# Designed miniproteins, single chains, continued (3), part 71

Each design is a single chain, and the fold is of that chain. pLDDT is the mean over its residues in the fold that is shown.

## One batch from the design tools (miniprotein)

Design m10451
Fold by ESMFold2-Fast:
Order: structure tokens, then C-alpha cells, then sequence
Structure m10451 (fold): chain A 60 residues (1-60)
């Protein structure tokens, strides 16, 4: 399902961020944003949180 794919991508993005791979996390966020309109509100919020984390880390 699209929701399961999004959950798997969210987990991968979190692993990338934990490893310091901000560019890898950004690429996954791009994939999540393509799926965003098909996601539940809870998953959309999770995507927004990861995107904000990527943005802040890139600015540091």
C-alpha cells in the first residue's frame, strides 16, 4: 500500500539522518512529498517533521 511505502521511506529517512546523511534523507523526503497527497494526516505530519529536520540540518 502507499501508506506502507510511506512508513518504510520515513524509517529510511530517519536512519539516514541518524547516520548524518542529510542529502540521502533529502532525496527520500522528495519521494515522500510525491506520495503526500495520498497519505493520512498523521503520515503527512511525519513527512513535515522530517522535512523540517532536513532543512535545519542543511542550514547549520
Amino acid sequence: SVEQEARDLINQAMEKLSAGDVEGAEAIVKQLNALRPQLSPALQRAVDVIEEAVKKLKAA
Scores: mean pLDDT 85

Design m10452
Fold by ESMFold2-Fast:
Structure m10452 (fold): chain A 84 residues (1-84)
Amino acid sequence: LSEEEQAEIDLSLALMTLSVAERSRPKFSSMSVADLQSTIRTIQRGLRLAERARREGFEVAADVIERLRELLAQAQAVLAQKQA
């Protein structure tokens, strides 16, 4: 598998993660602490994959990174409120 082919797979997985996280956004406030922590870990994995794809020259990954960071911030804010 070439570096470019691996980056394309990484980008596809990051896009799938973004789709799942966006579908979960309306449920963040009603999620348990455990479910929020799981969601945060999933978003963080997606971010690592998107960042690798961006380094290999996939420009579209920049938008994916931005959107995943927004979702991560929202999930982390909800988690912080529940743990305070």
Scores: mean pLDDT 87

Design m10453
Fold by ESMFold2-Fast:
Structure m10453 (fold): chain A 71 residues (1-71)
Amino acid sequence: MQTYYPQSVVDRIMQQFPDQRDLIRQYLQTVTQFIRSSMMRDDDSIRQYQQRVDQLRQQLPQGVIDILQGR
């Protein structure tokens, strides 16, 4: 349940994009599950979560993506 991204980054995104909070939460949770599956080498879960990460990333506002890709 811990996110891959620092809480300060997550808070900033949620404040700037309040209408997108549910989509952002789904994305962050899916990224966490993808990383967990990669660590466990579960090929079926990796494929499932990778596809979902890609789909959610395409639905996010460009501003959210820019912040997440920033340092």
Scores: mean pLDDT 76

Design m10454
Fold by ESMFold2-Fast:
Structure m10454 (fold): chain A 77 residues (1-77)
Amino acid sequence: SVDQLVQQLLQQARDLRQQTSNLSTQTRNTMIQMSSASSQSSSQAQQLRDNTNQLSDQSSRLSRQSRDLLLQARRLG
């Protein structure tokens, strides 16, 4: 039924939001590792920054996908 499809889309949107939250935690943990490596070179700092930016980009994409699924659910319900 349409109601079942709407619930499925809402569940997928919730799952994507959870993945986004997990990526944010991973980004924070990576930055903590940098702080504990205070004796490391500036090139290592740049590499970690690049990794953090990649995780942030992935998080943004998942957030957009979650929003798109919510909009699809609204159109059906």
Scores: mean pLDDT 72

Design m10455
Fold by ESMFold2-Fast:
Structure m10455 (fold): chain A 67 residues (1-67)
Amino acid sequence: MDLKITNEPLPAEELVYDEELGIHVPKRFLEELRKKPSKEEKIQFVKEHVEDKAFLQTVANALGIEI
């Protein structure tokens, strides 16, 4: 699975609801994000892998960060 999140709709079977983020995200993206031990590393991962600006802002808000 590509970890880049674009503005194209993803198949429902590839999306899982994450309670920490409060949104549906690709399963592979969530698994990789959860492997990051620090908040700073999670922020870096999101910045590198999210191409959709609206989704990037949603994840940033959920993590309590400014992007």
Scores: mean pLDDT 66

Design m10456
Fold by ESMFold2-Fast:
Structure m10456 (fold): chain A 94 residues (1-94)
Amino acid sequence: SPKEKYKKELEEFVEKLKKEVEKEIPKGSTHLRHAHAMLDHWLKEGIKEIEETPEEDLEALLERQKKQMEHFVKLHLEEAKDPSKEIKTVPQPP
């Protein structure tokens, strides 16, 4: 079905992004764990949104979801590679 096709394409896209992040960020880093958690969250929410979206709108939805995830990964990789953005232990609440 169209919905199953788009869910599979989203799953494959998220796996591609996870591999991209894994190549650039050190294994065991907080940045890597955070990126994986966020991508897993967006996959879960994205699948739910696909189930709730009319078939006619699925292509536009998938393109929006892909663009949003690619933008996140780009920013996250830029932060992970910038030594000035290396998180000195920032206390989470004041």
Scores: mean pLDDT 78

Design m10457
Fold by ESMFold2-Fast:
Structure m10457 (fold): chain A 87 residues (1-87)
Amino acid sequence: MKAKEEEEKQRKEDEELGKEGEQFMQDAVKQITEAAKKSKSDAQKIGDQAVKKFLDWAKKSKSESTKQGFRNGAGMLQAYTDHLLAE
């Protein structure tokens, strides 16, 4: 019973965080892209904040798959920001 209750809570929390993370990822990519056109330092700051938020969600998540998903998302945001700022 206890294990099933933990799995159910984990699934529900992870699903909610996943949806929030997908929306945040889309918004962050858009904001970083627009900021990079005006200020590379502003784009870097937005990118750093987005990476930090994804790592915070990874810590809050219960399942290893969701934790890894957010860590991968943070890495993708970092790589995207770095690529834009390399120009």
Scores: mean pLDDT 78

Design m10458
Fold by ESMFold2-Fast:
Structure m10458 (fold): chain A 65 residues (1-65)
Amino acid sequence: MEEEKEKVLEKIKEYQNKATAVLKEVSDALRRGEPISAEKREQLGAEVSKYNEEIIKYLRKYKEL
């Protein structure tokens, strides 16, 4: 049980870090004055949404353990 909770927490951290990395990529591009295309913004938004869905899934699993 405890080891399963630990693994779930690590998965949550993993997806949080991935979402943060996407946001940092956007922030760095804006800081450099590089225009981000509408297509790339949509793709990055979808990526963050996907990681947030995984985080919610693992948070639910954690509550059940």
Scores: mean pLDDT 80

Design m10459
Fold by ESMFold2-Fast:
Structure m10459 (fold): chain A 72 residues (1-72)
Amino acid sequence: SALQAVQENPNEETIRAALRAARELILQGDYDAAVQYIQAAYANSDKMSSQQASELVGLVLELMARGVKVEF
């Protein structure tokens, strides 16, 4: 899974996959799962591109706007 991949082999590609999965989960209304993917990506923020960091911030803000509590 994209979650396991980013946890075991954190790099720009696995982070990209995790952020894409989080976005899809938000669109499906699976906020709890989306938070898990976002937290896993954030734990490896030192390996993120500036574009990926911006995308992660956008996803967090979207979840918070929907009333979802996101903690790191």
Scores: mean pLDDT 84

Design m10460
Fold by ESMFold2-Fast:
Formats: C-alpha cells, structure tokens, sequence
Structure m10460 (fold): chain A 100 residues (1-100)
C-alpha cells in the first residue's frame, strides 16, 4: 500500500508541476464542480505542493483522502489544509513583525 500510494502521489505531483497556470485553474474549476474524485485528488495534491507540506505529511493526507467516499469530502480536506496553512503563516508573520 505505501509504495502504491507514493507512486500515485508522485504521478499527481508530476502532472501538477508540468501544468500551465491555465491548466491548474481548470483542475480547481473541475474539483469545485464535484464531478470526479480524481479531480478533487488533483486539487488536494496541488494544495499540498503549493503550501509546501512535507512529503511524509502529504502521504498521510492523500491516504486519508483515498478513504473518503466522495469528491466533496476530498475537496473539504483540501480546503481544511489550505485554511490551516494560511492561519500558520499569519501567526508566523505576526511573530516576525513583533521582533522587527
């Protein structure tokens, strides 16, 4: 399972890294429509890469996403990660401002 999961993540990461900004926007648009779990998984991997989530944590998040029954559940997980990352960045910036 672990090797299969890593291969799946590597394939999705390679797809995302090779995409143009327009293609990346199309991935997000398709995921938001909830048309397929695969589009939601691509959006999740895109969010994980964009937010700089460590490889080991990315594997755990994708494992959780694969166990979810619907595209909407996977998309909700992607938004949860995006929100958590945004809050962490805001707290770190606040801390830096207080030290400057």
Amino acid sequence: MEEELRRLIEEYEEKIRKMTPQELNEVSARALRGESKEDALLELVKVLIDEGVPEEERIEVVRRALALPTAQDVLSLAFEILLTSAVDRALEEERRRRLE
Scores: mean pLDDT 76

Design m10461
Fold by ESMFold2-Fast:
Structure m10461 (fold): chain A 70 residues (1-70)
Amino acid sequence: SKEEEIKEELETIVDDWLEKAKTLSPEEQKKVLEDALEQLEKWKKENPEFSKIVEEIKEKLKKKMEEILK
């Protein structure tokens, strides 16, 4: 389904962001992850039909942000 395709695409993008963040300094890591979260929030507002999927992806990103920052 389109929802499954969007979820897979967003998960891939988030994983790419997390991999890139791990190669940066701690300060840069935090900024990249915060920027990514803001981009997801903006996309959710522009695409409300996929809000549930975006919220799931945002929750996953937040949990990974906590792991990287600690």
Scores: mean pLDDT 77

Design m10462
Fold by ESMFold2-Fast:
Structure m10462 (fold): chain A 62 residues (1-62)
Amino acid sequence: MAGRVADPDELAAELVRLSGLSPERARRIARGELGPDDVLSEETLEALRRAMERLGIGELVY
């Protein structure tokens, strides 16, 4: 459902399932805990979008 608050743990779990990211990396992405040298690949961004759609997340913290 759009507009629901992002749950970092749910989003991280879905990212692991869809993209095979490590749980640590997925959790960092889900929480928006990215460093200045952390660039997300197009594949990772697509997986993030799909995870958000599946969870109905309308709000995301980057």
Scores: mean pLDDT 66

Design m10463
Fold by ESMFold2-Fast:
Structure m10463 (fold): chain A 102 residues (1-102)
Amino acid sequence: SSFQQQLQKDFDQVQKLIEQSFQKTLEENPDIDQAEVDKMRQALQTQLAVLKEKLAAAESEREAAIHISSTMVQSVGYMTNLIGYHKTGDKKLFGIPDIPPA
């Protein structure tokens, strides 16, 4: 359907924006520990996988928009926490939360 085609396009756009934001974060913070970079990459990929499933089940544009918004907010939060951890070393305050298995 045209709705499902729009959802696929919206997903691709969100994935691209998250990937671009993550790359920019790494370029602006080159001294971030590789272990924290790898943890962030896994966290972002898990969020995108969950979003893909939620969009496949979405029955309205409103529902899809809520899922996209939540994913974007969470992803920005993860990147902000990565920077905070790098600058402070405080893993309790700025740690990336464990993501439940898909």
Scores: mean pLDDT 78

Design m10464
Fold by ESMFold2-Fast:
Structure m10464 (fold): chain A 73 residues (1-73)
Amino acid sequence: GMISEEQRQKAIELLEEALNSDAPKEEKLKLAAEAARYAPEQVAEEIERLVKEGLFSDDVTPYIEKALELMKK
């Protein structure tokens, strides 16, 4: 189904919190997984776009990629 703009914004905000957090890897993965809960397909597409544009820092990219892999299965 179609996602609401509010749901999409919440997912992006959770991803940005993961990116800007000094939290350990496990907590960053939890934030990314929470974001995917609100908009799994739309978040996957948006994350792939942001990764290609280089908007994610290298230290969190592997955590986001792992969350995407889990959402695709």
Scores: mean pLDDT 64

Design m10465
Fold by ESMFold2-Fast:
Structure m10465 (fold): chain A 90 residues (1-90)
Amino acid sequence: SIKDVYDKKIKELKEKMEEFHKLLEEALKLGKISQKEYNELAEEVLNLVLESVFKMEEAVSKGDLKTMEKIFEETLKKLEKKIEEIKKII
């Protein structure tokens, strides 16, 4: 079902957020970012994922698998880009 595909994709976004937060914490511990930068980056990523989840849930409610998958793919690419940016500074 579309809900099963959605649940799997939400799990993938959660795992990417956990990876991002671990790297962000490492960057803070190494003194590569300030506490303020940590808070701002964490909030930015949280807001990105929450907005994406809201849009994905709307697509699921309409039975629109294609739109849900597009939102997921675009969000995943943005998260992967942010992960890569943090990896470069640690």
Scores: mean pLDDT 89

Design m10466
Fold by ESMFold2-Fast:
Structure m10466 (fold): chain A 84 residues (1-84)
Amino acid sequence: MDRFRQLSQSSDPRLSGLGHFQLGLVHQQQGDLDTALHHLRLASQSPDPTIRVAALIQMGQIHRQRGDLSTAQQWFQRAQDVGS
């Protein structure tokens, strides 16, 4: 937790994006899906396309977990658009 929080507070946008991605995963595992989505949205703004794609896929997974299959497909499509 503390290490990922430190990364999310980094002045380097790539490192802060990675930190937010990791916090999103931790909160998703804890069942705090709203907090997970908040951190993943911040990670999706990373200048690193690998972090952006990973965050968009994970947002899709959360919406699928909540039963919103249509919204999940929209996030997966956005991940493909960034990754191509």
Scores: mean pLDDT 82

Design m10467
Fold by ESMFold2-Fast:
Structure m10467 (fold): chain A 95 residues (1-95)
Amino acid sequence: MFGQPIGESEEEKELAEELERLIRELEELLRKLFELAEEKNASSELIARIVGLELLAVGARTALDFGASKEELENLIESLKEAIKEVKELIEELE
């Protein structure tokens, strides 16, 4: 009992693993988007948006490291799925 993490459940572990996978996917897609943005001399507005998406990924990693609740993990998973969709659309627009 002493020294056990509070809230360690199989469901929370599964959500944490899904969040980690989504963070890694977003980071890989953002790297590709940034390379395309540099090649296309993208606007400062697009660069600012990319930075905002990178900060979302950093925030999600921080929450995971500090033991986010089930509700926080679910909210972050939804936010990251939307961010991944946006990055994919931006990559397609840039070719």
Scores: mean pLDDT 81

Design m10468
Fold by ESMFold2-Fast:
Structure m10468 (fold): chain A 82 residues (1-82)
Amino acid sequence: KELVEKALELLEKGIEAAKKGDGEEAARYARQAAELLFQSPDVYARVAGKEAEIAAEAAEKGDFETAVRNLEAAKRLVQETL
């Protein structure tokens, strides 16, 4: 629970960074969230981790639209597990 809640905070920070065009910061938060989510035994948390990884890669390439979309998808998946 605590691990998933921390991942949710990191996903929210990643979304804010991506919306501001800060790809490096967005990718950093997205990867940190993914690391925490992959530690969860919950299948939805693991899927959210994969979405966060995709978002990090998109943010590094300057594709902020895709980064925001995938981070928001990860956030929704995490919220459904809480």
Scores: mean pLDDT 84

Design m10469
Fold by ESMFold2-Fast:
Order: C-alpha cells, then sequence, then structure tokens
Structure m10469 (fold): chain A 92 residues (1-92)
C-alpha cells in the first residue's frame, strides 16, 4: 500500500521532469494521462491539504491551499489543478 502510493507519486514527478525536459506544458498531457493521475491523487486529498497547511509557514501558501480546496469542492480535478500549480512553479 504505502510503497504503491510512493510509486504513484514518483510517476507524477517523473512526468513533470519529462515535460520540462521536452519543453512541454501540462496542456500537452493526454486526457488519459490526466485521468490516470487524477485517480492517483484521489487519495484523501483533504487530509493531504490540511497536513500541508499545518506545515506552511507563510500565509500566502495557506491561501493557495485553501483555493485548491475550494476548486476541488466545485468539482475541479485535483490532479489538473496540482499539475498546473507545480508546472507553473517549475517554469518560474
Amino acid sequence: MAEKLAEDFAKVKELYDEIKKRGLSVADLSEEEKKKLDEYMTLPTRIQIEKDKENATEKEDIEKLEELEKKIEKGENMTTIYLEEVAKSLAE
């Protein structure tokens, strides 16, 4: 179980590294890839966000996490939101 979760997260990171290496954006990911990652990220997302908020030291980071919670509540795909945010950070 835990090893499988670590493997799934490693795949997410590997995809980001590959996207950056090839000069692609998150928008270049296939629908199948996005859906697969969404399934991996359907771990208790709320618990993960709450944990990240506990570890966040800056108010701006906490506000970002709260925005993610609201987007999830509105039915946005967590994987898509997360990938957009991480890819944006990597591009900066």
Scores: mean pLDDT 57

Design m10470
Fold by ESMFold2-Fast:
Structure m10470 (fold): chain A 85 residues (1-85)
Amino acid sequence: SAELAEILAQAEAEVKKIADFLKGTTGYSVALQRSGERAEAVITVEINGRLQQITLTLVRRDGEMVLESYEAESKEAAELMDSYL
């Protein structure tokens, strides 16, 4: 639906903001749940010549998609993400 496309665009914008901040980002993907209330994103970052993933959980609160939590593949990726928070 058009509404879900707009919510996905909001989630994509939030993830892009994080991805643009993180040095070494090579790409990202965003998947919106059918309800439009949650999204999962994966940001791929290159750290010391290795590609590593950060998985983000976003939730809809007060009409906005906001970061709820993240999981990092490595300590280095976690430290990079913590620098954004």
Scores: mean pLDDT 87

Design m10471
Fold by ESMFold2-Fast:
Structure m10471 (fold): chain A 65 residues (1-65)
Amino acid sequence: MTVKVDISPYVEKLVAAGLSREQAEKLVSLLEKARAAGTTLSPRQLAELAGVSVEQASLAKKIYE
């Protein structure tokens, strides 16, 4: 893969919103993988995969979109 995706700005926004850095990085990584695959993840699916609440997953998706 030759494309660099700078996830740090999204991670910092999520941390500022009350998420841990680890949770924020996992959420952004999942959203990036979904976009690369041409797929969308529901807030519930993101919450289960990242170990966060549905509300936190929805916030992450809104910030990323």
Scores: mean pLDDT 75

Design m10472
Fold by ESMFold2-Fast:
Structure m10472 (fold): chain A 90 residues (1-90)
Amino acid sequence: GSMEELLRRAEELARRAIELAEEAIRLAEEGRLEEARELLLEAEIELGLARIGLGILRLLGASEEDLRRLEELIRRAEELLEEARRLLEE
């Protein structure tokens, strides 16, 4: 498949993980812990798929600019997921 298609899909997965993690944080802050845990699980799955996509893109020689952009999205998703996990453990 096209490298551009794989990059687009990986970026969409990372952005989806960010959106789900942000909503999980909001729900956790509202005390809606069960709903927050369901969104956190979805966010973790989406992020896992984005990381797999990043690994494949690195092996296939995607540009440093494209890899950096995807890595920044993944890092943001990881930070938000860690925040959501902390709220759900306390």
Scores: mean pLDDT 89

Design m10473
Fold by ESMFold2-Fast:
Structure m10473 (fold): chain A 55 residues (1-55)
Amino acid sequence: SMSSLKTILLGEALRDMTEEGVSLEEALAKLRAAMEKNGFSQEEIDEALAELRAA
């Protein structure tokens, strides 16, 4: 996708959480929940999480 900025911002949030001692699994779960609450579709969430795992 052309959502590189979104991937960068989510990646920074992920790094901040893991630096604070949150596990990768928990950090990804928190990002998923936050995106769901803010109206992102499951397809958008899955794509963003796949991009984060690939980066």
Scores: mean pLDDT 75

Design m10474
Fold by ESMFold2-Fast:
Structure m10474 (fold): chain A 74 residues (1-74)
Amino acid sequence: AVDEVAMKVIEVFKMIDTDGDGEITHAELESFGVDTAGRSIDEIMQAFLDKDGDGKVGLAELDEVIEELEKKKA
């Protein structure tokens, strides 16, 4: 099953990345007011988006997470 919160964060990510630089910070996601269903944005990003723990998520990391989520579909 796909985590609805993770998918929502990914969608918001693309909305925030309006200049197309391919990087989003935790602070930008928090400022945007993402509904994480009671989870912290840090927890969601670290588990699904921020795999290297640098506090930023690049397009490469985002693409890898999307691919992993797609592979879990039946």
Scores: mean pLDDT 58

Design m10475
Fold by ESMFold2-Fast:
Formats: C-alpha cells, sequence, structure tokens
Structure m10475 (fold): chain A 65 residues (1-65)
C-alpha cells in the first residue's frame, strides 16, 4: 500500500513539478485510494479551487471516484 503510493507519486512527479494542477489532484486522489481512503474536498475548498485555478466542481468529483 504505502510502497505503491510512493510509486504512483514518483511516476507522476513531472505533472506536479510542471504546475499541472489537475494532474496533481489526480495523483493525490490515487494516493488517497491506495491508503484506503476516498479523496474529498469541502464546498469551500472546491469553490476556492474553481476561482483560483478554473477547476470545476464536477472535475473534482470525478477525481473522487
Amino acid sequence: MLEEAIRIAEENRHLIESGDVLGALRVMSELAKSFGKSFTVSDEAAEAWEKEFGISREEIEELAK
């Protein structure tokens, strides 16, 4: 589990480093799933991310699947 999470992060490091916010969110969602947890975002956080980065709430909800 933890080793797999580290591997996922390493394989997608370039997305995080390049400033691909959606790519980084996807990696975080995969990491949460590998730890047996779901990726969830509060209403306030989702609104802030939409305003700051143009990421829709629907995109965040899709990442939580």
Scores: mean pLDDT 63

Design m10476
Fold by ESMFold2-Fast:
Structure m10476 (fold): chain A 78 residues (1-78)
Amino acid sequence: MLPSDEVFEKITSRLKNKDEILAKLTEVFGEETAKKILASVGYVATDEDILEGLEIVEKMKDAEQFVLRVLFLQGSRK
């Protein structure tokens, strides 16, 4: 389910490059999927982890694999 714009803004307020990240995700996955991805990783991943994950999985255009890859990058940084 797509979160409300208010909930989405609260989740992503921590990200310094929220608008740029959202624009890049929208170009790759589409607007609805981009918002779902940011809602899923926005609490736990840094801006850098999200952008690096996007670069790795851009050719796949698989939102689930993108989320898993971002979480993997975060988990490897202890």
Scores: mean pLDDT 63

Design m10477
Fold by ESMFold2-Fast:
Structure m10477 (fold): chain A 98 residues (1-98)
Amino acid sequence: SELKKELEEFIKKSDEELAKITDPEEKRKKLGESIVEFTKLSIRLQLSGLDEDEQIELALFWVQLDRGLSPAQQAQVRAQLAAMSREERIDLVVRLLL
């Protein structure tokens, strides 16, 4: 799986970077940053593997969790998501997960 390979490469690079840090506080900060970046990468790769309808529904799910939407607002957001490119939908979801 391409997703598995990209995640394994990220883990390997993060481990190599962490191994170079000698200060415990700097290492903890870098570990936290690496966890956030791993989460963003995982979401990006998963969304990239979905068809258009699946990607729209997953993106809507994350917007719903972040904002709390009425049924009318959900329909409006779904229409906005349908008008976006695949890359714009991925970037939106990644942005919601700060």
Scores: mean pLDDT 82

Design m10478
Fold by ESMFold2-Fast:
Structure m10478 (fold): chain A 87 residues (1-87)
Amino acid sequence: SEAARREELERARRLAEELAAALRGLEEYARRTLEILLRGAATGDREAALAEAEKAGLLLAIAHARNTEEAREAAKPQAEALEAAAA
């Protein structure tokens, strides 16, 4: 039906926007990690800077993985509907 097609397009648009936002977050994370490492090299406190970068990277990676898992679970009904429509 036409209503079902409109809903599917709106869902796809929102998912694309959410994906774009997630990709911008990953870029920001990489930039911050590099800044921490460069700061450590400049100040000579390389061990502390590396530990901070590793901790920040691990925590951000866990947060992103958790957000991805939650997003995947939230999208499950939509993904199942798309698979059913493709079958």
Scores: mean pLDDT 60

Design m10479
Fold by ESMFold2-Fast:
Structure m10479 (fold): chain A 90 residues (1-90)
Amino acid sequence: SIAERLMRSIELLIENMKKEKDEKTVILNARGIAGGADSLASLYKKNEQYRPLVERAVELLRELAEYLKERFPKAAKILEETVEKLEKVL
């Protein structure tokens, strides 16, 4: 499904961000994840069966934000704001 492909794209961006050293690239990837998460939330609003994917995205993005917060606080903030938006939809 499109939702499963979006989730896989988010997971791949997360793994890339853990290896990234350039702040601008990390911020761009965080914005990319935010866009993917917004799309996933839109799909969930139309079909509640995607709730487990949204819940998984929330968990993964919280973990990533915690991992990045000391070294890349701007990227961590984008991810934290994305988590808040997803939680409001759940």
Scores: mean pLDDT 87

Design m10480
Fold by ESMFold2-Fast:
Structure m10480 (fold): chain A 74 residues (1-74)
Amino acid sequence: MKKLSPEELLAGAEKLLEELRKAREAGLVSPDTVRTVVDWMIREIEEYMRSQGYPEEVIEEIVRRIRELGEEVV
């Protein structure tokens, strides 16, 4: 598998969060569902980035951005 950059991981998360935002606006998902998906994405991205040897500072920055985007969807 190709090693994903932090920018590619963030872009993927942003894409998924945009779809969640649309589903939330349509009343298809609850705020609790959005929180669950955001928490899952953060855990998966942290684990992936650690496994690839990314510095903790980079991981923390990506997690912070995903968390901020997720709060806007809830």
Scores: mean pLDDT 81

Design m10481
Fold by ESMFold2-Fast:
Structure m10481 (fold): chain A 84 residues (1-84)
Amino acid sequence: KLLEELKAAARYIGKGALELEKGNLEKAADYFYKAGDVASDKEIQEALYEAAKEVLESREKGLEKAQEVMYLLAKAYQEARAKE
C-alpha cells in the first residue's frame, strides 16, 4: 500500500542521509536508488533517482538534493494519510 511504500522510501533516505554525513557518497547513492525502487509514484521515484545521481557528483549538492526529496516524501506521506 502507498503508506507502506512511502515509509520504506523514507527509511532508505534516512540511511542515505546518515551515509552522506559520514562522507560515504556511494553508499548514500545506493540507498537513494533503493528508495526510488520501492516508490510507485513516478514523480517521487524520478526525484529519488535524480538525488542518487547528484550525490555522486558532490557531497554538497547531494545534501541539498537529499533535503528536497525528504521534504517531498514527508509531504506525500502527510497527503496520503489525510486521504485515509
Scores: mean pLDDT 78

Design m10482
Fold by ESMFold2-Fast:
Structure m10482 (fold): chain A 97 residues (1-97)
Amino acid sequence: SELERLRREFEQQAEEKAEGLRRLLEETGAAPISLAGPLSVLPEEFRELFALARKRFPSSEPLSADELAEMVRKALLEEGREEARRLAEEEARRRLA
């Protein structure tokens, strides 16, 4: 279905972004850090991912690269799920109208 297709696209995007963050944290040695940690060690695009994860899972605890990547992945999947549902409903309405 349209919803299933969009869901798979968002799942893939979430996985790619989470893996990118994990790799960056491994390369820079920035982890363990909290979501409230010093963002100056991260490129702008990863600061956005941290903001998203903080919105869903506010925490001051230091997290490993794997833990941070998993939290970002979950946050992206949750937002993607809602967006995919909305887009599928809009597409269905347009086809019927």
Scores: mean pLDDT 72

Design m10483
Fold by ESMFold2-Fast:
Structure m10483 (fold): chain A 91 residues (1-91)
Amino acid sequence: SEELEKKLLETAQRLADAIENGDVDTAVKLTRELIRLAGELIEKSDPEKAIEMINKALDIISATKPKSFDAEVVKAIAEIGLAIALNDAKK
């Protein structure tokens, strides 16, 4: 759904902001939400759209400049989680 696509990208942007600000607690919560939304998108959308949107989220996260070591670790976990979701979407 368009709402789910929008929520995924908005969550990715909020996570990017938390990573760049060093807000580790918020980044962890948003990482969990982002992975949950990616899974929901795979369940509810066609595979091509799910792959497109998850790749856009991954691009947003990968472009971040982490403020701290802990923020860098959260970035890595988010990237791994999205990569797993992409592999699941491709079967």
Scores: mean pLDDT 88

Design m10484
Fold by ESMFold2-Fast:
Order: C-alpha cells, then sequence, then structure tokens
Structure m10484 (fold): chain A 83 residues (1-83)
C-alpha cells in the first residue's frame, strides 16, 4: 500500500538522521550543528507519530516505531551532551 511505502521511506530517513547525529557526536561537532540535527530529528519523529496512527499494517507499524525509539535514544544522548 502507499502508506507502507511511505513508512519504509520514513524509516530510511529516520535511520539516516540517526547516523548523522551519531557521527556528529563522535566527531565532536559544534553545538549548533548538533542542535540543528536534533531539531530535524524531532520533526521526523512527529511525522512518524502521525503516520503510525494511520498505518494498519502491523509489521510496517512495528518497524517504524522501533526506528523512532532508536532515534529517540540518540536524541537523548545528544541533548545530554549539550546540557
Amino acid sequence: SALVEEARRLIDELSRIEQQLAEALDSNAPDEEIRRLIAEAKRLLERGKELAKRLEDEEAKLELLVQMLSLSGEIFLAERRLA
């Protein structure tokens, strides 16, 4: 379905921003760059929450929620570094 395909694309986007945030933390990137990545990641999480409400495919929904949880963990670590 179109929603399942949208979920797969969003999972890829969530995975990429998670990797970018992890790389930024590992390379000791400037605080402003990390804040920008956190803001972008939070926007993608909001898109994920709205899509999950509409998604009837249980497997795709679970995969989306797992990726969102993973990204939330990276955001938590990034915010702790900025505190």
Scores: mean pLDDT 90

Design m10485
Fold by ESMFold2-Fast:
Structure m10485 (fold): chain A 118 residues (1-118)
Amino acid sequence: SNEKKAKELIEEGKKALDEGKYEEAIKYFKKAIETTTDPKLITRALIGLAIAYGEMGDYEEMRKALKEAVETAKQLDDQDKTMVLLSLSAYSSAFKSKGDEEAAKIFREAADQVAEIL
């Protein structure tokens, strides 16, 4: 199914992130977004895309990905919105811990926007 293919692409993207292969991760996450209409999978791929851009210092593309993630998250139930909120908050803390204050702020702003739609 398209959902199974999108999940596989998201897992390949996560593996690329773990390996520091940020341009490869971006390609996987973009293909996952094109492959599915499932808002939960699209939101997961958009967060992965934002992480890759954040690691590369591309804050403009990071903001675009997270703006789309927040918009897509409106289609989720409250349980899945809460999981998105927790994920965005965790990545804000992770970027802050390694001294990337701008990426941390961008994730925090996205987390606050998801909290507003709960």
Scores: mean pLDDT 93

